# Designed miniproteins, single chains, continued (5): the designs that were tried, part 3

Each design is a single chain, and the fold is of that chain. pLDDT is the mean over its residues in the fold that is shown.

## One batch from the design tools (miniprotein)

Design m16072
Fold by ESMFold2-Fast:
Parts: C-alpha cells; sequence; structure tokens
Structure m16072 (fold): chain A 84 residues (1-84)
C-alpha cells in the first residue's frame, strides 16, 4: 500500500536520526506548497527535503547501520538472559 510504503520511509528516516524541530519547519513548508495532499504524503515530502538539505545518503546509511548493530546487541543480551 502507498500509505504503508510512505510510513515505512518516514519511520526509517526518523530511526536514522532526523532533527524533529527542523523536520517541523520542512513540514510547514510542504503544507504551504501542498495543502491538498494527505498528511502522510506531506510528512514524506518533508522528510525528503530534510534529507536532501541536511544529510548525505552515506551519513544516513551509516546511522541506520549503527542503530541496527545496537539493536542486534540488545537482542543477543536478552537471549542470553532468557537462557540464564
Amino acid sequence: LEEEALRAYIEAARAAGIDEEKFAEYLEKVREVQPEAPEIEQEAAAVALYLRDNTKPEEIRARVAELEARYREEGERLLAEAEA
């Protein structure tokens, strides 16, 4: 579903560490340009503009990899505790 894909995109970007206050500024700009668009589409457009202006794709990928590694370590720790 389009909404599901847009939601996944927004969630992945937030997990990569976007600044929520700067995101709100981009969202306001998108709402001025696209007032008729569904809220989820406005949010996705705001994320795209934020990433374009503030982060290189390589930096976003590196941040995602860091979060994935951290959650992997946490999962391993929980598994070890469950076997105790």
Scores: mean pLDDT 69

Design m16073
Fold by ESMFold2-Fast:
Structure m16073 (fold): chain A 93 residues (1-93)
Amino acid sequence: DVREEFMEAIRRYEREAKAFYEVLKDDTASLEELEEARTRYEAAREELLKALRRAVEAGVISEEEAQQILDVVRGLEAKLEEEYEAKKKKLLA
């Protein structure tokens, strides 16, 4: 079910984005924990993008709604990647 797939993908993305952000804010987190969190986040993001395209094709959401979701995801991704690069440099120093 495309609708169920889409809803699950959103929920997974929110969960993994939150988990990644928590690791980024954790001063005790290891490089391994950081890389694991990033990998899970990237997998969830890719799944969301695929589910979002399918949801549009199936008429579950409009192209305008999909674009709004993409804009939010891109904005969050930019912030997470910036914080990831900064944290990784500190852990490797």
Scores: mean pLDDT 88

Design m16074
Fold by ESMFold2-Fast:
Structure m16074 (fold): chain A 61 residues (1-61)
Amino acid sequence: VDPLAAQLVKRELGLSDEQADELVEMVKAGGSAADIAAYLRGLGVSDEVAAGAARGVLELA
């Protein structure tokens, strides 16, 4: 997993360090784009932005 991908998403979406670390752990655990997008939606991110960010994180993993 590329920690830079999580830091880019953190910066773009205004996530905390703890929320960015959770994204890295989800990817390491074999989480799907749908799982990552659902997590981001739970943080108040819009559906389209969450889907795009989830794909970006997985492409850099």
Scores: mean pLDDT 76

Design m16075
Fold by ESMFold2-Fast:
Structure m16075 (fold): chain A 78 residues (1-78)
Amino acid sequence: MEKIKEIEKIFDELEREYAQAAKGKTVEEFNKIADEYLKKAAERIGEVLGVDPEELLKESKGSFSRLYDIALKKAEEL
């Protein structure tokens, strides 16, 4: 399905960007960057799925992996 592939692409892109941004950072900086990329993922995925990014963030409970699983599940239900 197109939406599933688009979600996979978004996570792949953001994971690469996150890895670059997080390189050589302290734990505090790393956590800040992780939160920033989680918000970017929720925003892009929310646009693809037509859902509120805040709801995606709430369901993810701060986990990028959990956000990915939730996004794929919602895409399968469409």
Scores: mean pLDDT 78

Design m16076
Fold by ESMFold2-Fast:
Structure m16076 (fold): chain A 61 residues (1-61)
Amino acid sequence: MTVTMEASAASEAEAARIVAAAVALGQRGLQDGNLPEITVVLRLTMADGSVREVTVVVRRA
């Protein structure tokens, strides 16, 4: 399953928190959906207007 999310981050610390939240949501989605893997594509708009794309793959342990 692939999920695309867009968010804005005012700082590197906020970007890191958003990524961590996406990982946590992905892990919960695996548990609740009984899925082996979820791919989250996170598109972050930074305070300077730059766009950062982060791909997170979450797997069942």
Scores: mean pLDDT 77

Design m16077
Fold by ESMFold2-Fast:
Structure m16077 (fold): chain A 75 residues (1-75)
Amino acid sequence: SKELEEEIELGVLLIAAAVALTVARRTEDLEVLREEVERNRRILEEVKEITEDEEAIEAMEEIVRETERILREKE
């Protein structure tokens, strides 16, 4: 069903965001870090388009904030 396809897409996006955050935590390359910030911002936008689940959206907003915090601390 379309609903199941959207749930799978949400799961893939959340995994991708967690991977991007892990890369951000481990990289010393500021260009890579900036790319991971932009990736997580884009993933948040896509999550908001496919779900109204406030818990999922809040989790993504926290991942974006943490990725941005890492950039500010390393910049």
Scores: mean pLDDT 87

Design m16078
Fold by ESMFold2-Fast:
Structure m16078 (fold): chain A 55 residues (1-55)
Amino acid sequence: GKAELVIEGAGPEGSREALERTKELVEAGYEVTVTVKDENKDRAEAVKKKIEEII
C-alpha cells in the first residue's frame, strides 16, 4: 500500500516523531511519501531530507 505522512511544524520533537512513524510505515511494507510544512523553509527542507534517508 501507499502512505502519506504530513508533518506540521519541523521542531525537534515533531521531527523525532515523524522519523519514528516513517520507520514503522516502511517496516510494515508501505511506500511512504512525505510533506513537511513549516514557516521556516530551511528547517522544513532539513527534516524532509532526514526522513528521505530512511525511505
Scores: mean pLDDT 76

Design m16079
Fold by ESMFold2-Fast:
Structure m16079 (fold): chain A 85 residues (1-85)
Amino acid sequence: SAAEAAALRAEGVAAASRAAAYAQQGIDFAKQGNNEQAKKAMEEARRAAEEAVRLFEQAGLPGLARHARDEVERLIAEAEKLIAE
């Protein structure tokens, strides 16, 4: 139904927002040299992004699923570039 699709989209948007927030936390921790917390935040970002992708795909919105994945991966790549090993 349209209502069910709208609910799945709203849940997907919420999950995508959580993913972006975790990815930003990863960048912030990496800038502070806290590589352990940065890696944990990136793991949380990936899990939230996977949930957003699943929800958007169930809503019939594969473009939003791809966008959410690409956006989070770009932020994670920024955090990874900041991590000094």
Scores: mean pLDDT 87

Design m16080
Fold by ESMFold2-Fast:
Structure m16080 (fold): chain A 97 residues (1-97)
Amino acid sequence: MTEEQLDLEVEAALVMIKAAVGKIAAERYLKKTTNPEAQELYKKAIELFDKAIDYASEAAQAARNGDLETARELISKAEKYVKEGDKLLEKAQEIDK
């Protein structure tokens, strides 16, 4: 494995951890909320974090196989889904009073 392959695997793993943490937070808040609008936002956030985990997992596999361009593209997609999930989680928390 090259240093660049290892670096991309680590980057993919870090994105996966961020998505997993966001999903756990969203699931915990979903259990506690009584606001229907917040419930829908938490559910959507969970879906986005799941997509991020899937793309990050695919990115790690691409990096292991030496497909560095595909790995970088998939990491970028995973990061985008993490950011979108975080925004929905924040919005849900703001209305969940």
Scores: mean pLDDT 89

Design m16081
Fold by ESMFold2-Fast:
Structure m16081 (fold): chain A 71 residues (1-71)
Amino acid sequence: EDEAVVEATIADLKANPDDSILQTAAMVLAIAFEVEGKLEQAYRLLKALYEAQPDNEGVRKRLKRYEEKIK
């Protein structure tokens, strides 16, 4: 289920914020959810990823777009 995947990925990022493989997996999942029109799930993943990588401009730009669409 989408919720279980999102929650597990966010928990993994919180436990291992320096894990580049988890960061990449979270980004790939966020893009996949965006393509499927599941913007809430994509937003939650990007939000967690941005908290792990606050200097990542690509993540920040995508997060802003999702915030505008979800609200």
Scores: mean pLDDT 77

Design m16082
Fold by ESMFold2-Fast:
Structure m16082 (fold): chain A 61 residues (1-61)
Amino acid sequence: SESLIQSLLSLPLPEAVKRLRAFVESLRLPEDVRQALLDRLDSADEAILRELAREVGGLFE
């Protein structure tokens, strides 16, 4: 969602990654889906973080 993207992008990259990781881990996702998201976060730049925030934000809807 837009609000999640803007909130995360207002933080330094390491802080934003940490926050999104904690959020992904709080979700009851299938193991393969969770692992795929966490793997992408481990190598995330700003563009990947924005894309992941959009995907994860959609899971709230």
Scores: mean pLDDT 74

Design m16083
Fold by ESMFold2-Fast:
Structure m16083 (fold): chain A 93 residues (1-93)
Amino acid sequence: VMDTVRRIYDTIVTIFTNNSSSMSYYSPVDYGRSNRFIRRGGRSIRRRDIDGGISNTISGSGFMRRSSDVSGMSDVSSVMNRIIDGLRDIRDS
């Protein structure tokens, strides 16, 4: 039982790490400059902070087209909470 839980955790960590690595490996020509110019657009700081990381993901991955909005990050948080709840339930069982 615990072995299965550990495998699931490792899989999630691997997915997250691979996503970050893909983002780092894929570098568009004007990536750094684009971030500066967008900042002048007058959006909320919190959205900007999230958008910075998501922009890299969009450049490296076509699967997360909607990741440019804050709701995308909220969805990830919901999934993580579900996994944490599942782990706690298994531990209590």
Scores: mean pLDDT 47

Design m16084
Fold by ESMFold2-Fast:
Structure m16084 (fold): chain A 88 residues (1-88)
Amino acid sequence: SMAEKRAEFLKRLEELDQEVRKRADEIRNKSSLTLEEQLEIREETARLQLEVIDELGELDPSLRAELDAARARIAATMERIRAALAAL
């Protein structure tokens, strides 16, 4: 069902968030992260979240308004990260 697919995608998003945090923790345990490396990890996290949001929107159009709002917030964050990276 659509509800089951939605639950599956939300679980996948949580698993992706945990995996990205785990990778960041592993890097921190081996060496200090530069500002550039931290921004790159944040950009990759935002990119993965946008992919899951886009997939969820295709499966459940009733969530489009909420997903569009979330997508816009993440996209704005990504633009800020890219601007910060370009300034380095």
Scores: mean pLDDT 75

Design m16085
Fold by ESMFold2-Fast:
Structure m16085 (fold): chain A 63 residues (1-63)
Amino acid sequence: SKEEELKKVKEYFEEIAPSLSEKVRERTQVTLEMNEQRYKREGKVISLKDFKAMVEGLVAIDK
């Protein structure tokens, strides 16, 4: 379900957040909040796969 997907995304973020730089962590947090808001309004959610890819991309270009 989309609720289950959002839960997995949130759990993933909580697990990796301590290992991220402040910059990447803040940006990822904003993206997560925007996706939670989009889910409430439109029933759309980012997949865990896409979320992981986004975070990895942010880490790769962080400096």
Scores: mean pLDDT 81

Design m16086
Fold by ESMFold2-Fast:
Structure m16086 (fold): chain A 84 residues (1-84)
Amino acid sequence: SQSLINQQKQNTTSGLTQTSQQTQSSMDQGQSWYPQVMSDVNTVQGMDPDTGTQVLNLVQQGSQSTSSSTAQQYYDQAAQIVNS
């Protein structure tokens, strides 16, 4: 249902925001949250493939970034897309 999709998107937005904030402390701290946020993003992709695919791409770019500020920008963009 749309309600379940909205709840999962809210959970995913919270996870992405947490990952971004932890990444501000260090890349390693952000990376430690990656498996959880990937699980949430994959669930969104199953329920809303267009949004989920866009978010998955951004999260992967963030995890592969060599800069904490660049990784944060990707995670923040992903959170904005999920929350829209």
Scores: mean pLDDT 81

Design m16087
Fold by ESMFold2-Fast:
Structure m16087 (fold): chain A 92 residues (1-92)
Amino acid sequence: MKLALVVEVTPKSVRVILLVDGKPVAEVVEEAEIPLEELAEGLAYWARHPDLEAIVFVDTPEGREVAEKVKELEPKANLAIAPSVEEGIKLA
């Protein structure tokens, strides 16, 4: 079983999509300002999951900041950047 996350971070919302074997199975959307540090800590914890293959971030300034923080917290995390959610799903 292969898990991946696609994450879109904007100043107004965070969208996280869980993929199982390359298929979207769950989505969480938070329409609120989330501290980037707290989001990074949560994603770093997810990156420790043995079945998690990748976290793909949509290319936004906030997404890049969170990705850098996740890599700092979990250097072994497999992270990628995609230009859109749709392209992120294809990459994951």
Scores: mean pLDDT 83

Design m16088
Fold by ESMFold2-Fast:
Structure m16088 (fold): chain A 99 residues (1-99)
Amino acid sequence: SAAAEAKLAAIAREKAAAERATEELLKEAREYEKLYKENKDKKYLQKAVVLYTAAALIAIGPPSAEYLYAKALGDDARAAEAAEELERRSREMLEFMKE
């Protein structure tokens, strides 16, 4: 029972981290798309495309070697940690894109 509960908790953490990362990236992508529509500066279009692409890749499944390896092994705890790392890296990407 404890092992089953730990697995369910890890799956929930993985899903929550991926959803949060995806939502943060999509929110910022929409803001850059809005800026592009207002001023036609291609730098905002480029930023929006990069963020939409990152969000799409996370939504399909977190595209890290660590995540894919953990899923192949059935290691849900390790997969959750890899998803949380992708959430952190998504935040770093958003900070890097600030002007």
Scores: mean pLDDT 75

Design m16089
Fold by ESMFold2-Fast:
Structure m16089 (fold): chain A 130 residues (1-130)
Amino acid sequence: SEIEKARKEFSKALVEAYELLKRLFVDNEPVDADTLLETAIRILELAIKLVKLMPQLSPEEQQKARNMLLTGLDIAYALAEEAMRLKNVPLEKIEKLRKTFEEARQAIENGDYETALKKLEEALKLLREM
């Protein structure tokens, strides 16, 4: 189904992102800022697709998808923060992105998928402008 495909693609992107975080923070290997940024962007694009499918899910499946989304947002932010640090992004833009991610996270936790979509799209736009 479209839902299973979306969850599979999201899970695959999270595994890839986690390997980048391991390379940076455990193995102390350099990762290009653009690679980190593109990986964070991909997670947000897939998160938007998954959030759009939420109304089609049972409450039990929505809970599982929310847990995946929250984990994915935490990973995407960690990658984006490192990319911003490497690119010397102004503090004001970093704080705006952090707040937007926090608002998206809160909306997902509350099951407010309309607000979650708006905030995920805002975060995606902010990352693409970096």
Scores: mean pLDDT 88

Design m16090
Fold by ESMFold2-Fast:
Structure m16090 (fold): chain A 82 residues (1-82)
Amino acid sequence: MEELEKKIREAAEKAGVHPSTLRAVLEALYEHGPLTVEEIARLTGLSVEQAREIVDKLVELGLVRKEGDFYYLTEKGRELLA
């Protein structure tokens, strides 16, 4: 658990977001994905604007990928939850 939390903290710092917020987004995609930005916002308690900003950063980091209107957890993103 603590090792995964450390990896999440490092990724969150690169994304410019709180570690708990990053974890919530990745867990939502893991449990319910693929998801739209609106669905991520609903599941995590974020605004749509906040969810969009975060997800765009996660795509840059290779933790999430976008296809059409849907966002998918990548293998790299899944490793942060293992």
Scores: mean pLDDT 81

Design m16091
Fold by ESMFold2-Fast:
Structure m16091 (fold): chain A 82 residues (1-82)
Amino acid sequence: MKVHLILTENSPLVAEMELRRVISNAEEDDVILIADAGSRDGTTERLKEIVKNFGVEDRTVILENATVEQAEKKAEELRKEL
């Protein structure tokens, strides 16, 4: 079991590619953590759609307007619960 961290910074195409790669390589018991730095171009909405379409909503945590430090701290908290 692993926590996969995806950081996005106003790059919807790159974020989508990273998320699809993580979903393809993640094990069933892995957690996906997405941290968005405050994108205003629909990046977060697009990633939520992908998560829903792949049926991984139950294993995905999304942080909006998050710093890298906040994202890393959340990843550590999730790893402690696993």
Scores: mean pLDDT 78

Design m16092
Fold by ESMFold2-Fast:
Structure m16092 (fold): chain A 66 residues (1-66)
Amino acid sequence: ERDIALVKAANAVIEGDFETAKEYIAKVVGPEAAERLAQWAKEELDSGADPIDVANRVAAEAARLA
């Protein structure tokens, strides 16, 4: 389920759905880290970062923290 959660989180980031991304990240790393990663992803996308790169970095960081 962890790998499925990270895939769903990455897709949610690409779609700009940070609430859904936070929900799936929280399944892997808990709500505190999920809030920080979702907020970081939103800030990166707001600054013009590539959504696919941001999504991949969120998934990788969540996997590292778990």
Scores: mean pLDDT 81

Design m16093
Fold by ESMFold2-Fast:
Structure m16093 (fold): chain A 76 residues (1-76)
Amino acid sequence: MKKEKVESYKKKADELEKQINTLREEADRVAAEMAASTDPAERQALGDRYRTLVEQIEKLENEAKELKKKADELSK
C-alpha cells in the first residue's frame, strides 16, 4: 500500500528531525561555552564535543533525507 509506506517514511523523518533539533540545541550550548572559554585546552575539548555532535546530526540528517527521498519516489 503506497500511501501507508509514504506516511511511514515521512513520520520517521519527522521523528529524526526532532532528534536533530535536540542535538542542535546541545551543539549551540557547547559552542556558546567554547566562545566564553579563555583556556585554549578547554576550547579544544569543547570543540571536540561540538564536532561529535555535528557528526551525529549529519548522520541523522542523511537518514532523514534518504527517508524523504524514498517517500517522494513512492509518491510518483
Scores: mean pLDDT 82

Design m16094
Fold by ESMFold2-Fast:
Structure m16094 (fold): chain A 55 residues (1-55)
Amino acid sequence: APEPALSAEERASMRRVIDLHAQDLAATRGLDPEQVRAQGMAALDAFVAHQEAEA
């Protein structure tokens, strides 16, 4: 496992999980799925950028 940074495969997997959870949360809580997905993707991108800067 890449401890200093997420691999491309790990990032792809996390994006898939974000998509699935965004749909479920939006349906359950009456939120906009596109907005929930965008927030999740932005958080992942920020995390990856931080990890790359620290690596």
Scores: mean pLDDT 73

Design m16095
Fold by ESMFold2-Fast:
Structure m16095 (fold): chain A 66 residues (1-66)
Amino acid sequence: LSPEARATALALVKALMAGDRETAIELVDQLPLPEEVKERIKKAIEEGNYTEAMRLLSEALAAAEP
């Protein structure tokens, strides 16, 4: 994962912890993840399930590394 992608992921975690749904969704779109994964994370955010959104983000970032 690039330093820029890591910075975006950290910003996303902060937005999720703050309950800033609009910023969180925007940051998800900036991540170098497959569209299906982005859609799943956004759905969790829209449902207010920030714990699930963080879990999905962590899983997706782990899967993006060799």
Scores: mean pLDDT 79

Design m16096
Fold by ESMFold2-Fast:
Structure m16096 (fold): chain A 102 residues (1-102)
Amino acid sequence: DEAEKAAERMRREMEELIEYLREKGAREEAIEKVEKLIPALEELARAAALARKSDEAVREEVLARARANPYLQAAAIAAQAALEKDLSEEEVLKVFEEELLK
């Protein structure tokens, strides 16, 4: 099932992000908020796969839906910052953490 494979890939990527955040010394509160993003991102990945959208379209869908969800909004802001300012991974992490902790 393509949808389930997309959801599994999303979960794996998010779990890798959580491990990275812990290694960089991110606050426990920020990590907990990232963990809360996983179910919503899995559902978006499934929906995008069923619609046969590209990876770029999945990203655009996440950004669009972030307006309705404060946890997704934090991820969207960090992603936009990375794209617009060519930020390092550490700078992206800082933006993400600051938005999650607001």
Scores: mean pLDDT 64

Design m16097
Fold by ESMFold2-Fast:
Structure m16097 (fold): chain A 118 residues (1-118)
Amino acid sequence: STREEVLEIVREVTRLTAKALGREDVVDSLTEAALREAEEVIESGDREKALRFIRLGFLRSVYGLVKAGKLEEAKIVLEKAVRIAELLGLPEEDIEKIRELGEKILAGKANEDDILKL
């Protein structure tokens, strides 16, 4: 189901990011928090909540991974951010903005302020 695919991506991305950033000590608590937020976003069907979830959960993770030199992991997280946007039913214009901002982050041309303004 769409819900199960979203939750699996959230679990995968949270564990990958925590491991890559040396935070395996908190991976379970971070995963539980991320899954709770994902369930609330899915249940709400709210475009703004979905955008905030992707911005703060995924694009900030891409930024942190790039700053840590984890470019391979950052690319995976960006691909998953785009996939979650599709699964949550976001308009094509929102998906394109997520992709464009993510690509700027990967290129070192965007910062946290740019992510907050999405």
Scores: mean pLDDT 87

Design m16098
Fold by ESMFold2-Fast:
Structure m16098 (fold): chain A 79 residues (1-79)
Amino acid sequence: MEEVKAKLAAGGEVELKLDAKKPASEAGEFLRYLFGLGYEPEPGDKDTMLDAVVLAALARGLEILYLDREKGELVLRKP
């Protein structure tokens, strides 16, 4: 997570993999750590976690280069 935050700050690309077996709290920790949001998602499935990450990325002005909802994979970049 620390490397991910530093890489985005430097304008790099970041790959994130969220699977259906990860708890929703992991998405919340990722959002808090990466974007400085005090956000904890309500209980949900992988689709809810992906939607939360996508919305947070767009709100922070990040570009989504790739998204696979079934696998829970996405790639983000700061333009």
Scores: mean pLDDT 61

Design m16099
Fold by ESMFold2-Fast:
Structure m16099 (fold): chain A 78 residues (1-78)
Amino acid sequence: MREKALKIAEENAKQLLSMPREKAAQLLRQAAQQRAAQGDTKSAQSFQDAADAIEAGDDEKAKQTIIDHALALAEEIA
């Protein structure tokens, strides 16, 4: 399960980083708002942290934040 989650997370991070920076950050902030509305404050915070990293130009931190979140979610489901 973790191996599959890691591969999907890496592909998702690559896709986001291939987008214009402002658009990628906007999509992550929208995802954070949706998760917060559902009571998932942990996912909301992770998406906000990733958006902040993208806007700051820290692509490595953004990618790592997305991967860490996906792995944490996979652990909670498994």
Scores: mean pLDDT 78

Design m16100
Fold by ESMFold2-Fast:
Structure m16100 (fold): chain A 100 residues (1-100)
Amino acid sequence: IEEAVRRLGEERLRLVATVLALADKDRDGKLSKAEIEALNADPRGRALVAALQRALGLPVTGRLDDETLVELMALAYLAGITEPGDAERAVEAVGAYEPA
């Protein structure tokens, strides 16, 4: 976690981990089309994706489009979020899980 914070920064790590924890419902470490559609339909998911897009300098659509997905997965790889539950553990380890 400290190495992931060093590589991404705390804000980006928190955003990446929270988006992945919300989206990856079957815990296979990959995002299916159904998971992406569910995230895009969730107001919380749209708000998190918009925040991620703003942090990455991407167009702010609030939707997990192909460009946003590629950047998200690249940051997840750099953070070591590669296995089921890694995103949830990263959110917990950053220490500031805030539901609202």
Scores: mean pLDDT 69

Design m16101
Fold by ESMFold2-Fast:
Structure m16101 (fold): chain A 70 residues (1-70)
Amino acid sequence: LSSENPFSLVDKVAKELGKKLSKEERDKVLKETAKRLGLKSVKELFDVMSDPSKEELKKKAEEVIRELLK
């Protein structure tokens, strides 16, 4: 129901960088992104993405994903 979620964010960044990811690579990027943001799991990353007060963390998540896809 939410238009923005961590999977969509990874897909967006990958597309911007011209990269093609497997499902396994996408899952690894999400887990590492959550870890680098100090989150316990990908579930907490979904919470960050749905919280308007966490826009700054969402932006940091996008930046971490860009670094992981280099």
Scores: mean pLDDT 77

Design m16102
Fold by ESMFold2-Fast:
Parts: sequence; structure tokens; C-alpha cells
Structure m16102 (fold): chain A 88 residues (1-88)
Amino acid sequence: MATKEEIEAALRGAEQGGPVDRAISEAGRVGLKQGKPLEAMEVAVEAANAAYSGAPQETIDEILARGKKLGPEVEEAVRRAYEAARAQ
């Protein structure tokens, strides 16, 4: 089940045009191939929240590295969540 933080991040994305919500959902979908859909969604949510809070580049790099460990498709979904949140 999605965490409260995951739901809150998805709702923020939906209120601002939905691209962040779509990116988080995509991370879960591609993460399913690795058997880790919830972990992939959590990393995507962390990326979106880092963009909203103006986190330093070092924090962003660590989040992207965690996505990369889950697979290249997860890394791309996490990157899209960050970019979508930053664009809003």
C-alpha cells in the first residue's frame, strides 16, 4: 500500500497539473519488474519532495543513485518525478 507521504506527493502533483503523480505511478510500474514497486515509488516521492523543498544537488544525486540501483527504467522515472516537481 502507498504511504501517506506518497499519497500527499501524488495529490500535490495532481493539483499542479498531474505530471508528478504520473511520474510516481510510472516508477511503481517499472519497479514491479524488479519486484520493488513500493521502493521505486518511495524514491520517486523523495525526488519530488527534494524538488519542492529546494534540496541541495548532493541530496538529488543520492536519490538518483538509489533509483539507478533499482534499474535504468526506475532511474528515468525518478528523474522525471524530480523534473516534473521542479517545473511546478
Scores: mean pLDDT 75

Design m16103
Fold by ESMFold2-Fast:
Structure m16103 (fold): chain A 117 residues (1-117)
Amino acid sequence: MLDEQLENTPDVEELIKLARILASVASGIYDEAVKKVEELIEAARAEPDPERSLELAKVAVRLAGEAGSASFLEISIDIAKHLGLPEEEIAALEKELEKAKKAIEAEKERGEALLKE
């Protein structure tokens, strides 16, 4: 139980691993977001303040997650269009993609603010 609880506690290195896995989904689709995730990971590892290091790693995970979600939506929309799914279903996916794109920009701005400090 104690070992399982420790393995499930996100630390900076576990957050970095998660960010890289999520960013791999976005590779080739949201390359600028993937690049910003790697910049945030390097900054987190170089950061001597543990609170600031953790915040950089958290932003990397959030950015990678939003970019990964947007990448799945891009692929899903392409497949739906190819299969001739109803326009209403495609429009719903496109609305979710626009929300994901806004979330990517918000997390990029958050990351840039941290990197400038």
Scores: mean pLDDT 82

Design m16104
Fold by ESMFold2-Fast:
Structure m16104 (fold): chain A 113 residues (1-113)
Amino acid sequence: MKKAEELFKEAQKLASEKKYEEAVKLLEEAIKILKKEGKENPEVYTRLGSALRELGKYEEAVEYYEKSLKIYEKEGKVNPGALHQLALAYDELGKDEKAEELVNKVIELRKEY
């Protein structure tokens, strides 16, 4: 049985080769294993959201970016990259006001770092 970390690494390789549907499948399997082990990895959710966005599945991409951001918040961390990806997904859904709010938040956060 592949470990979640091995599945995540393979999914990253598949995404770099633009094999987004296969990358999604491996990322979903990695999440399932992590949940069974009582673990969370926000980067896996961010990468799943990004692969779903590349496939035009913007509503699903939003869901996984928000899950990633919730885990980062729980860890006391900020991820401006994940916020920016969420803004792009909202823009693709025509939620322009929400996208603009998130872009402005990214700009402010990046000024502090």
Scores: mean pLDDT 82

Design m16105
Fold by ESMFold2-Fast:
Structure m16105 (fold): chain A 95 residues (1-95)
Amino acid sequence: MVTKISAEEKQELDKKIEKVRKAAMEITGDEDVLAISGKYAGLGTDEVFVASSKPREELEKYREELEKKTGMKVRVVDIAEGIALQILASLVEVE
């Protein structure tokens, strides 16, 4: 099933995703950070999923700092899961 969102919701989510992605890059020093909205991935959640080239356990140490800096709920996933979620998010349809 393709996830559908309004143009306004997409604009708001894109801003939140970019905020989380930039904060994660700053905290981890990793340029290959993926940040995916749970809404774009069809999971029905406002959580932002974060993955990078670093091990999941290393990223998990920064989760609370990410939530404090961004005000967003953050879930850490491994890079393979992050790539899968990014593919699902690329299928989102804007109304």
Scores: mean pLDDT 79

